# Designs tried in a protein design run: designed miniproteins, single chains, continued (2). Part 32

Each design is a single chain, and the fold is of that chain. pLDDT is the mean over its residues in the fold that is shown.

## One batch from the design tools (miniprotein)

Design m5152
Fold by ESMFold2-Fast:
Structure m5152 (fold): chain A 65 residues (1-65)
Amino acid sequence: MRLVAVVGGKTAEEAEAAGKRAMEEFGADDYVALEGADTATARAVAAEISRRTGAAVGLVAGSAA
């Protein structure tokens, strides 16, 4: 089925870049970018998407600091 990447970053630009990288490298069909979210927040969102849709969901964090 579809693969969705959930990405977090301190800025929207970092999160968006991480999401696009996940699509390019992992072949993800879509991504969700979370501005200002830590890995823990992104992980919780990924778990919820997986529960609701049953899709394979990957987590990617943006740059540190």
Scores: mean pLDDT 68

Design m5153
Fold by ESMFold2-Fast:
Structure m5153 (fold): chain A 94 residues (1-94)
Amino acid sequence: EAEKYYELGLKKWEEGDYKSAAEYFEKAGEEYEKKGDYKKAAEYYELAGKLYELIEDYKKAAEYYEKAGEMYEKLGDYEKAEELYKKAEELKKK
């Protein structure tokens, strides 16, 4: 299921449909989080955040950077989590 969303996200990214790509990477992150694969969940949430930032959806970008940070906290990577939380806070001010 997660793999399917990743493949759809890549296809949309290649088509230049960054909004749909972000939505699919968001779903991939959610499925990996459900499976307890916090590393892949963090990677896909961070990808979704970057794509939302690219299309200037700063509210969603902040949301997915925060979710990625939460996943890095679960992995014990507190430094990476703090970086992502700070990035999300900055985007919320836009």
Scores: mean pLDDT 86

Design m5154
Fold by ESMFold2-Fast:
Structure m5154 (fold): chain A 122 residues (1-122)
Amino acid sequence: DADVQALLDAFRSGDEAAVAAAAERLSGRRPVLEVPPGLDPSNLGLPGSVLIALREQGEAAVEPLIEALSSPSDAVRFSAARALGELGGEIAAAGREALERALSDPSPLVRAAAAEALERIG
């Protein structure tokens, strides 16, 4: 799927605007990548339809998402950690190691997303 490939390329770039634009093309709606004050954290990040599309890519999504964990954007790192959690067992040892490093991320939201993702993969 060309739209999923564009999203993976956007994650690999680490650019928040590119990730948001690619996710909007795939889902038909703009994702909420930042935490506005007072918003429920469950409404943050990529729409569920985008997470399902990434899961359908399986191992092909793993490397771009690992690269996205090094993005200067907290929102991109948060979205990448949650997406790796959604992939579960597909992330292999490299994805697990990247999430374990993200437990030391300067953003408390990225640390929480990495911890939740590690719980989901076992």
Scores: mean pLDDT 72

Design m5155
Fold by ESMFold2-Fast:
Structure m5155 (fold): chain A 100 residues (1-100)
Amino acid sequence: LGSAGDAERAREHLERAIEDVEKAIQSLKEGNFEEAKKYLEEALDHVMEAARHAPSLDLQVELTLIAMLIALGLKSKNKEDQIEIAETVLKRLREVLEKL
């Protein structure tokens, strides 16, 4: 489903998404919800781009499901739920990166 260049682009976006989610988790723990929302929105954009460049259908599906999970986190108004969702997203993004 993708070329070597697509796999590299997916990896670049996935690495940026991981950094953004890590920053979002830190911001949530510090009580900075506006900054956390910004990082989660940036992570969502990067995950969606990674999905578009995913070298296999299985990875594209997994990244799309992770994007949906980030979107659910953005709709949550509960700090503990947002942290749990963000930590789950981080774990799953790292698992996808290992498969690239």
Scores: mean pLDDT 86

Design m5156
Fold by ESMFold2-Fast:
Structure m5156 (fold): chain A 89 residues (1-89)
Amino acid sequence: GKGVRNLEIGKAYLKAGKYQDAAKYYEESIKLLHPDDVELAEAYLNLGKAYFKLGKYEQAVEYYQKSLDLDPSNEEARANLEEAKKKLA
């Protein structure tokens, strides 16, 4: 669906180093995904990564936490959350 399509477009922009465009497509993905979609946790994780790359560490923490709230076992989200928190200390 459109939510997953926007997630994949966001990933392509993230890989290309176009972090502002990546964030835009991840935000649209989140709006289109349902709360029970398995891709929603991934969309939050990747939005956090885009904000981290933009130096927006408070937003990175917010979205990594939202990803962990949906998938508490995700070690990548936990590691990225701790790194973003260290940037704010």
Scores: mean pLDDT 89

Design m5157
Fold by ESMFold2-Fast:
Structure m5157 (fold): chain A 60 residues (1-60)
Amino acid sequence: SSAREAAREHARKVAEEAGLSEEDTERLEQAALDAVAAGHTPLEIHEIVLRTAEELRRER
């Protein structure tokens, strides 16, 4: 769906800006897709993606 494509693209862009590894980028994409599946709004998905990216970055 268009919403899933937008969520994946957004997650990839956030991952690139955060300097995440390929593995963590895939995790962030999955988090975005899970948020879409759970019925979150685009703004809520954005907040979830940013928070998850920060958590993944701290694992380094």
Scores: mean pLDDT 83

Design m5158
Fold by ESMFold2-Fast:
Parts: structure tokens; C-alpha cells; sequence
Structure m5158 (fold): chain A 72 residues (1-72)
């Protein structure tokens, strides 16, 4: 169900944000990637503005982590 995919994606986003705050950038990227994958699947089943917002947020935060790694 799309709601289950979104719930799992939110758990991955929460973990990724925590890891990002801890400076664990590579681990944070893995969780952002998983969240994006789950949200893309949910969007294909039932598109919604809420899913698009979560996808944008996840992609933006992933980009910030990638930029932080590049500067190291």
C-alpha cells in the first residue's frame, strides 16, 4: 500500500537526518537513497502532492550530503 511505503520512507528520512547531524555522510546517503526509492514507488501507485514534497525534501538533503562529502 502507498501509505506503508511512505511510512517506511519517513523512517529512512528520520534516520538519514540523524546520521547527517552526526557527520556520518555515507550512511546518511544510503538512507536518503532508500527513502527516495520507496517514495518513487509510492508515487507510481498513487501520485500525491505530499509524496512530491517528501521526494523534493529527500533529494535536496541528499544533495547537501553529497556536497559535504565533495568538500572533504
Amino acid sequence: RPSELVAEAVRHLEKANELFKQGKYEEALKHYDRAIELLEQARKLEPSLWIDILLGQARLNKKKVEEAIKKK
Scores: mean pLDDT 83

Design m5159
Fold by ESMFold2-Fast:
Structure m5159 (fold): chain A 74 residues (1-74)
Amino acid sequence: SLMRQGKYEEAAAEYEKRLEENPEDAEAWLHLGGVYARLGKLEEAREYAEKAIELAPEDERIRLAAQTLLQEIA
């Protein structure tokens, strides 16, 4: 629904603001990727998920979630 899309757009803006202050926040990159996937912006979602893995390669939770997202949007 349009209301749901609006919530995803608001969430994206909040994570983008957070990343302006801390561009190494792997969790924020991961969440932004998930939000962009929900908005159908699959290229950006892929880039953000890959960025999360690059920033936190030893974080199993982030790696697994990002890899799952990448498989879903492939």
Scores: mean pLDDT 85

Design m5160
Fold by ESMFold2-Fast:
Structure m5160 (fold): chain A 70 residues (1-70)
Amino acid sequence: PLSEEELEKEVTISLGDMYKALGDLLAKQGKLEEAIEEYEKALELYEEAGAPQEVLDEVRKKIEELRKKL
């Protein structure tokens, strides 16, 4: 069983995953500015939850790649 704090972190990570998935979908549709906004939301949630560095770096890389296309 998870503590309340650990459960809240898992929920926050799951929300981050949802925003990341939305960003991926918007990027595929060519909605680059909207995709960046959703990735930035995902990044904030992942940082708040203490997600692994690999996950943070992946989202930051996605934001940088899309910014180069604007």
Scores: mean pLDDT 85

Design m5161
Fold by ESMFold2-Fast:
Structure m5161 (fold): chain A 97 residues (1-97)
Amino acid sequence: MDEQLAQQLADALLEMQEREEPMSFQLPEPVTDEVLSLAMNLIYERTQGRLGVSLLARTPDAWELAVGRIEDGVARRGMRVLIRRDGTIESLGLVEL
């Protein structure tokens, strides 16, 4: 289940990054630290390292991330995303990093 859920999370994050506009998704299962870690690795692998994920904040109930392009080893802009442990994912728009 963790691998399948991680793929769904990675797909949602990639779509949010590509559209560059606010949107939300609901995953079928709660998100764990393991699922998030797998999804971050999948994003890196599927984009051949062109996209990275930066952890901006962590709370007991949620993670705040930025998903953006890595240019010359530096992330300059990303899609800010809130992921809740209940499986709710919400994009908050573009941010400068």
Scores: mean pLDDT 77

Design m5162
Fold by ESMFold2-Fast:
Structure m5162 (fold): chain A 63 residues (1-63)
Amino acid sequence: MELSKETIERIAEALGVSPEEGRELAQRSLDMLVNEGLSLKEIAERLGVSQSAARTAIQLAME
């Protein structure tokens, strides 16, 4: 799934990261959730972020 520029900017603002980091977090979180079936805890651990950050990135990417 391709993320819009607007979605990337919203994720970056919500997480306090750069747009590039926001894009990477959202894309990797979605891939791990959809293609690998990983839990939010496992996704957060692999990305080195909080579970709240991982959930926010996924939720905004799916809007």
Scores: mean pLDDT 77

Design m5163
Fold by ESMFold2-Fast:
Structure m5163 (fold): chain A 68 residues (1-68)
Amino acid sequence: SAAADLDKALAFLNSIPGVTARRVGDTTIVAETTLDVPKLTGVVLRLIGDFPNLSVSVSGNTITLTAK
């Protein structure tokens, strides 16, 4: 389910050095990162592959995940 995927994505993101992720309401995760572009790109690609029920958006160093 999308809710279970959000909980797993939150745990995954908070396991990465330089990433601080938090829940925003029932459908959204916001992750603030200090990652360089190659590392940020790697994290985004992993999220797209591992969490197909979540929409991934990037603005600067911020990743936003939303339940589909």
Scores: mean pLDDT 84

Design m5164
Fold by ESMFold2-Fast:
Structure m5164 (fold): chain A 73 residues (1-73)
Amino acid sequence: KLVEEAIRLLEEAAELTKDEEAREGLREAAELIRQGELEIAADVLEKLAKKLEKEDPEAAELVRRAAELVREA
């Protein structure tokens, strides 16, 4: 359930951002989550949140929330 909510937050963040590199990173992180690679996924998400923070702070916040959910899963 935490994993499902994290994926939903990533889909919402991808809709908010126009940064194609960030969108691709979000897709990669979602796939890592689906494969059960939660620690790697959380690390990727934390890096993406920092990248997005300046250009798209709303998307960055959703990505941070997803990273927290993944770490608690």
Scores: mean pLDDT 81

Design m5165
Fold by ESMFold2-Fast:
Structure m5165 (fold): chain A 56 residues (1-56)
Amino acid sequence: MEIRQLAAEAEELARQRRALADEVGKLSTPEEGQKLLAQGEADTAARYQKIAELSL
């Protein structure tokens, strides 16, 4: 198991999540914000699932 690789991926996910939150905060409509957040959360969830599988 490559723990160093998992840590790097987790940090990248945290950065993407923060960037997404910042973009949502700049949107004028809640509909666009919710759509962007849902897309980002789906991508992040898929990556977290892969990290969980690697931790097994």
Scores: mean pLDDT 68

Design m5166
Fold by ESMFold2-Fast:
Structure m5166 (fold): chain A 66 residues (1-66)
Amino acid sequence: AEEHVKKGQKYLIEEKYEEAIREYNKALEEDPNNAQAWRNLGMAYRRLGKYKLAKEYFQKALELEK
C-alpha cells in the first residue's frame, strides 16, 4: 500500500493525474482503510475537474480518520 501511495504522489507532482489515480486504486486494493490514499485520490480527481467524485473521496478519508 505505502509503495503505491508514494508512486501516486510522484505522478501528482508530475501532473499525471490518471496514473496517480491508478496507483492510489492499487493502494486501496491492498488497504481500503488507507485514508491518505482516499485523500490523494480526491486531490487527483479535483485536478481533473471531477469535483463530485473528489468530494466523495475526501469524505471517505475523513470518515477513516479517528
Scores: mean pLDDT 83

Design m5167
Fold by ESMFold2-Fast:
Structure m5167 (fold): chain A 58 residues (1-58)
Amino acid sequence: GALETIVRVAKEHNNPKAVVLAARTLAEQGRIDEARRLSELAKEYGFTEAAKEVEELA
């Protein structure tokens, strides 16, 4: 899905900040469940610190 594509592209470019920015945008739009899912995907892809930052936003 779209969230998995965001994390995969971020991983390919070694850019965990892209995941945090996407999650912040989702949270600002009230899409909290999608921001939480993005945190879970970030953990699966090895972005442990980015996942923690996303959890703090949601």
Scores: mean pLDDT 79

Design m5168
Fold by ESMFold2-Fast:
Structure m5168 (fold): chain A 97 residues (1-97)
Amino acid sequence: MEVRLEIEINTSFLIMYATVLKDEETVELIVELERAILEGADPAEIIELLKKLGVSEATARRIVRKLRSPDPEKQLEAIEELYKLIKKELDEKAKKK
């Protein structure tokens, strides 16, 4: 499957989840993250967006390195890790309701 489609599918699910939680700030951050990844924005921009989404700087730097890898397997691993981290943050927010 194309890396682009995997990003779009995972971010769409996270956007829906954040929308159900009425977390407008997180929806906006996920939309901006998808744009930044798909447009090949600077690594520093992607790292800052991930930090705003609750990802540690060390983890964000690792994810960005994998996303910029020419290896599609590493890119897919990064997308899966990213999805799991953001979903975990949203799950924690859902439990506080």
Scores: mean pLDDT 80

Design m5169
Fold by ESMFold2-Fast:
Structure m5169 (fold): chain A 95 residues (1-95)
Amino acid sequence: GDVEAAREAYQKGVEALKKGDYETAIKYFEKAIELAPDSPFVAEALFNLGIAYYRLGKLDEALKYFEEVLNKYGDKLTPEQRKLVEEMLKKLKEA
């Protein structure tokens, strides 16, 4: 169903991100969220969208996704991910 298709899209996004293919990663993470917006991987997908947009120098989009994941899914982030998001938000807002 849509959840299975969303999980496949999420996995393809992760593989693209590992390879440094940030544009492909973004397309798959956005597709995964669109197909299953309430799925357990949405927090990770939003976090990874922030990273991918940041790596492409798209700082406004990176800021948007880091704010969204912290505000909606802060409790679903690992302590390490939460710290990274908070550090990135500080850096992006002070730039």
Scores: mean pLDDT 87

Design m5170
Fold by ESMFold2-Fast:
Structure m5170 (fold): chain A 64 residues (1-64)
Amino acid sequence: AQAAADAAGARSGALVPHVKAFNEGFKKYEDAQTEEEKERILEELSKKLGLPVETVRLNFEAMK
């Protein structure tokens, strides 16, 4: 049951539920060919994870 609740994992690992979302988001970000689409991906992931857009962007920079 807990494996299916990784996206809602409370305090057991602050970054663990987000790692999969970041990996999937980064793949979409790389596939995006326009700056508008890239900005949209950053904004959507920011809202989904409750993180600032700047934090999401810095994490993607680190993944490059």
Scores: mean pLDDT 68

Design m5171
Fold by ESMFold2-Fast:
Structure m5171 (fold): chain A 64 residues (1-64)
Amino acid sequence: GLSGAELAKEKDEEKRKKNLIEGISEGLRLIVEGVEKASSSVDEEERKRLEEIAEKSIERLRKE
């Protein structure tokens, strides 16, 4: 059976996983923004495509 220590550890593990998913999602969004700001040679179509890829990746992570 789960002891009090094991229950606390499981809650911490779940919180860590949720924080990790959120951090990755924010990281992906920031990468897209960084690429957009840094790249003066990226055309409108390519920029839009990168944004779509990042948003789809974030949505996929949130579904898991």
Scores: mean pLDDT 69

Design m5172
Fold by ESMFold2-Fast:
Structure m5172 (fold): chain A 112 residues (1-112)
Amino acid sequence: SFTLKPGEKAYGATLPDSASEDAKIVHDAITEALRAMDEAVERGETPEQIAKRALDAAYEALKKNPPKKDIEVTFGVTVNGVDITLRIKATKDGKIEVEAYVNGKLVGKKTL
């Protein structure tokens, strides 16, 4: 697992070839979440809407390509002074949980 700091650009980052397959899967899910957030910001959506867009994108990416071992990842982005955090849990038995937070308050959750 890994955590991204507010302001880190995972969207344009590439992992080294030596990165584990699960690390690449998680990186792709975070990249999709960040892309969805950028699109929502361009549409002038609220922080809660932006967080839910990120949640949906991360959930769909992980559902399509789940990791092979237990992972837990938290990443945050600050948008216009508002902290948006995603918490991702996925297990080797195929369970997926994604939670979205705005300034530490839970605003959305999806589970498989």
Scores: mean pLDDT 77

Design m5173
Fold by ESMFold2-Fast:
Structure m5173 (fold): chain A 96 residues (1-96)
Amino acid sequence: MTLEERKKELERITGKDYSHLKEEEVRKIARELAKKIKEETERRVAELEEEAREAEAAGDVARATALRLQAIGVEFDARLTIERLVGKEEAEKILK
């Protein structure tokens, strides 16, 4: 991803203009945003997993399965977004 593509991705997510910023500032903002996306994703996945456990306890296996698949999708989408913002190496450090 080029600096220009990274600025456009930030604009798409935040709605703010980053065209005037240098590469180092863009990288810092992207890293901070990636960490926030991780935290929000972990919270949402935990909520979906809790709902899946409740559905399973109620005998609704189909709903439990659907919720678990949704959680996997949420994690996958977040990983791709973080990789686009900071690159694969930095994304692995953030995501572990």
Scores: mean pLDDT 83

Design m5174
Fold by ESMFold2-Fast:
Structure m5174 (fold): chain A 78 residues (1-78)
Amino acid sequence: EKEKIKKLAEASKKAALEAGFSEEEANFVQKVTESQPNLKQAIKAGVESLRSIGLSNGKPEAGEEAAKKVEEAGKKIE
């Protein structure tokens, strides 16, 4: 479980960087995702944080695309 959450957190950081977010924002998403107690909550937290930074940066579409990548990564990790 913890190993799966860590793998998802790394995927969320990669998705954020690929979407053009800063390293600081990508690290924030990774930490939020990794801090969750189970995989289902980690997926939700990663998705919500990516959408949040997308809105904050005026790039909601980039946040949504990154969030979709995190959902797909979570599905593969299950």
Scores: mean pLDDT 80

Design m5175
Fold by ESMFold2-Fast:
Structure m5175 (fold): chain A 56 residues (1-56)
Amino acid sequence: SEAEELRRRAQEVFEGLASAGRLDEGIALATEVQALVDAGRLEEARRLVDEGEAAL
């Protein structure tokens, strides 16, 4: 599902940020994406994941 794909992508971004010494940013991103997905706000979750991927 789109929600499962967004959670997976958020996890990958979290791992990338953590590896780059940006753990706090990774935690903030993962927490926000999870909240947006749980609320059914999938478009906003996707934008946040896209921004996180661009920051790597």
Scores: mean pLDDT 85

Design m5176
Fold by ESMFold2-Fast:
Structure m5176 (fold): chain A 118 residues (1-118)
Amino acid sequence: SAVEELLERAERLGLPDVAEQIRLEVELLRKSGMSDEEIEREARFVLRVIEALEERGVSEKDALRLTSTISNIRLLLGVKRAILKSKGVEVKPISELTEEEEIEMVVETALEILKEKK
């Protein structure tokens, strides 16, 4: 399970706070009406974002610390895209984004957050 993989990584890296946040997010998603299959797809997306961040030189620990903010990052990207569209800027619809394109946008946003924390 992708959720179990995220939890195992958090435990291995000594991040009990991150493990608790992952469990809480999964519970909230279930309560919001998401199926277990949909939750597993979201967890796999998070694992791919972590992998892409590591390829960009981010430590596994720092990448995993961002898991609790990935849903917030995706929300922020949605807001940014809506603002650009309202200003007449051509923005590709979310339904037309490949998983790779969405991962790239999330990774770029996460790198900006990490840059500001230095």
Scores: mean pLDDT 76

Design m5177
Fold by ESMFold2-Fast:
Structure m5177 (fold): chain A 74 residues (1-74)
Amino acid sequence: SLEELRRLAEELEFSPDMIDWVLKQYQAGRSWKEILQEFIQEIEDAMNSAPDLPVTPSIKKAQEKVEKMRELLG
């Protein structure tokens, strides 16, 4: 459900903007796997674009949780 998806995103400590984006994509009919894969790519792109910017603990935790969920999805 939409509420479960929101809760998962909050549990992954996503920013409010990212949560809104994820919910919007889900409402558009995208799978959670597709959404997670794009989110991972955006995190990687952001890190590559700003190598001198410190990676916050929240971003690192979110990435680790996303990787764990990716494993669960197979």
Scores: mean pLDDT 67

Design m5178
Fold by ESMFold2-Fast:
Formats: structure tokens, C-alpha cells, sequence
Structure m5178 (fold): chain A 88 residues (1-88)
């Protein structure tokens, strides 16, 4: 049995962040379940057009924490271009 808990949820115009904790005797199954749940929530809540999804996994004993962040690639490229222009 895998216990899943959503511990962090943030959705705004710039990004969507979902953190899910999973507890199980099998850390690989816990990781897969947490990743699936976090991605499903991020996809449903994301108002970001053409999102990139990044996944961060942390394992501490029987607890697997999966963080999924969704953001827009073109907005990120525009931000980097603006930073380069400001540095010139």
C-alpha cells in the first residue's frame, strides 16, 4: 500500500509547483506513484502555455518527496535574453 499526500501546491501565471510525498515499503513504487500524481496535478492546474515540466526527487527513509514544476520555455528564453541585454 502506498500513502500519497500533496504537501505543496502553487499555481500562478509564471509557474505551477506541486509537491507530493509518498510512503511505502517499496521506495521505487513510492517514487513512481508520487511522480505520476504530481505530474497529473501539475498538468490539470497549469495555465502555462507550452509548459516544460521539471521533476525533483528526494528520498529520506520510507518517504519519497517528488516536486514537479511547470513553466513556459519561451518566457524563460525571453527572461534570459533580457538579462544578457542588461549585462551588456
Amino acid sequence: SIELKVVELEANEDYTLVTVEARSEDPEKAKEAAEKKAKEIAEKLSKIENPIFETIVNVQGDVVTVEVIAYNEELEKARLAAELAAAA
Scores: mean pLDDT 79

Design m5179
Fold by ESMFold2-Fast:
Structure m5179 (fold): chain A 55 residues (1-55)
Amino acid sequence: MADPTLSPEAAEALAREHGDRIDEFVEELKKNQGISDEQADAIRAAVEEARARLE
């Protein structure tokens, strides 16, 4: 785990739980954690990559 934003394990867990609803999930993170649009985009990208790996 070199990047503190999202570990591969965390991204896979998010992909399993929130796959098609990741946009809703990152909007909740923006509200609850105050993450930026850039951070939300990074989370979405990491989860999409994890979904591709799980396929």
Scores: mean pLDDT 71

Design m5180
Fold by ESMFold2-Fast:
Structure m5180 (fold): chain A 77 residues (1-77)
Amino acid sequence: ALTPEQAALLEEAREVLLRAEALDLPQEVRDRIGALVQEALDALERAAASTDPAERAALLEAARRAIAEARALVEAA
């Protein structure tokens, strides 16, 4: 089961992706946003499977950074 923090980050990643898909963005920008969202989703999946609190915290931090960068690219468009 997802923690509330993991669920919130997943929702943020989905929101960023939906906003990006609604915009007529250059292919390079779309590819970068897609890669960042995928990085965040991979980190969240690994965090959900992890039994180590320190590893989980590091993965959640990686997901947050990737989502923030993707959001900044969407907002700059």
Scores: mean pLDDT 83

Design m5181
Fold by ESMFold2-Fast:
Structure m5181 (fold): chain A 91 residues (1-91)
Amino acid sequence: MDIEEIKTKLSNFITNGEEPLTEEELELLKKEAEKRIEEDPEYALAWVELGAVYYAMEDYEKAIEYFEKALELNPEDEAAKWLLKKAKEKL
């Protein structure tokens, strides 16, 4: 399964409320993001992607934690700021 296609699906789900991801798709994205973080923990985008997975799983507290970590690494990430705000609104 193409990981980039699943990432696009996740983005469309969060921004537009389109088709939800399957458990398999969420697990694949989670594993890919965790692997990238293990290889490079300063790669801010991987933390955003991990946060977005937890947001789609409705684990908003973990989503907030990972979006805050992404913004710690890249404070100017407007997408991460928007996602953090959305996750906080769910609590």
Scores: mean pLDDT 84

Design m5182
Fold by ESMFold2-Fast:
Parts: C-alpha cells; sequence; structure tokens
Structure m5182 (fold): chain A 58 residues (1-58)
C-alpha cells in the first residue's frame, strides 16, 4: 500500500511535468485514496484537476 502510494505520486509528478494534467490528477487521486492524510498530494491533485479541466476545453 505505501509502495503503491509512492508509485502513484511519482507517476503523477511525471505526468504533470509532461503537461498531462488529467493523468497527473488521476495518479494523485489514487495516491490520496491510499494515503488520505497526504496534504501535499491533495493540493497537487486539486491543481492538476483544475489544469485538466482547462485542457478539456482546448
Amino acid sequence: SAEAAERHKAEGEAAYAAGDYRGASDHYLQALLLDPEDEEVRAAAEEAGRLARAQDLA
């Protein structure tokens, strides 16, 4: 579980760096489901979600 959460965090960071905000949001949300106390991941998921929504309109 902890390993899976760290993997999703890393994959979310990689997706975000690549400009894939939908992928980043999905990975961050999966990490947050595994570790709901991770406030850093929660903030990252919220930001990625906002950017993903903007990309959906492009």
Scores: mean pLDDT 82

Design m5183
Fold by ESMFold2-Fast:
Structure m5183 (fold): chain A 94 residues (1-94)
Amino acid sequence: SAKEKAREAIRLILEAIRLALQGRLEEARELLERARELVEEADLPEEVKKLLLEAIRAAEEGIRAVEAGDILKAIGYALRAIGLILDAERLLNE
């Protein structure tokens, strides 16, 4: 179902954030690409799709911040991605 694809994408985004904060950047990127495919494939409400794609973008910016050695900026992007995921989860449960 579309909701199952959205929940799988959320799991992948959260795991990607965990891996990125551990310096496992290539694995994190692979999970974000899989999450993007699930979000784009799923017949989701437009607002949910937008929030999840913005969360993926925030996580990708977080990976770039880790590569630049800016850990505080990376944490900021991780928190933004988590906030967007929480907003998406709320809409999925309405």
Scores: mean pLDDT 89

Design m5184
Fold by ESMFold2-Fast:
Structure m5184 (fold): chain A 119 residues (1-119)
Amino acid sequence: SPLERLEQAAENLIKTIQDEVDRLKAEGASDEEALATFEAIVERVKKLIDMAVELAKQSTDPEAKERIKRILEKIKETLQKAYDELLSLVKNPEAKERLQQLYDETLKYIDEAIKEIEK
């Protein structure tokens, strides 16, 4: 089903994010590499959120909407962990500020998506 495909896409994204962040932690990363990695994560998260909102709008089933909302909450938690880990690798204050800005903007995007799904 479309919902099962969304759930699988979310699980795959979570694993990819975790694997990418763990690699940077193990090998070390420049500020530029950490920022580029987080920017790529943010773009992939936003695409998944857009898919989730589109699917929720097509559904009249409250159970399907709750399952989609749970996916978004898991993505939000994964994003927070990725942000915390990458922030620990970044040394330049300007790079830290940019990482914080990307994180805050993406959290707002997720929260607005959750509100849209609850309508």
Scores: mean pLDDT 89

Design m5185
Fold by ESMFold2-Fast:
Structure m5185 (fold): chain A 109 residues (1-109)
Amino acid sequence: HMAGVRITVTADSAEELQAKVDRALAILEKYAKDIYSATVTYNPQSPAAVAAAQRIADRLRELGIPTRLVPNASLPPNTVVIGVTAPEETARKIAEDARAAGLEVDTQE
């Protein structure tokens, strides 16, 4: 059984975005072996979001996770949305750890 987890990272500054992205990446790296695929959605008009999305995609790809970059000009600046597909138990653990880290999280089947 595969499930989806969506982590939304929004910040008021590039520095805050980078700090929140570092928290998200630490969680995803912990569960990387069990992640099937990922998608990173970002506003291509936000330089900080573009840099963050590329960094996330590069790191997840390095960990062996197939990752897609999806531009979406309707997102706010300094915002990235990380979608992860994983086995149901792994998805639940990612969601729990992300909420504990103060990140916005939605779960989907």
Scores: mean pLDDT 88

Design m5186
Fold by ESMFold2-Fast:
Structure m5186 (fold): chain A 88 residues (1-88)
Amino acid sequence: SELLKKAEELAKKAEEELAASKDSKAVKLAKAAEVLGEILENPEFGERVKKELLEAERKGVDDATLNELMRKYGPEFKALAEAFNAKL
């Protein structure tokens, strides 16, 4: 299945880049959101989450605000990741 292969390749590349990166938590999460948006074929969703996380980083918001943004999108991202993992 092409979706499965694409998900594996994108997830592996994202994991390698995030592991090697000394970027902030917000930038790493923004990259993860972009990859998830691509895997889900919902680039607008991925771009919105990425934009919010990068905007938060640029404005120097605290970890509490960043965690609230993660919580807002976390359940949906978790459910989608679990759905992909069940087929991987």
Scores: mean pLDDT 58

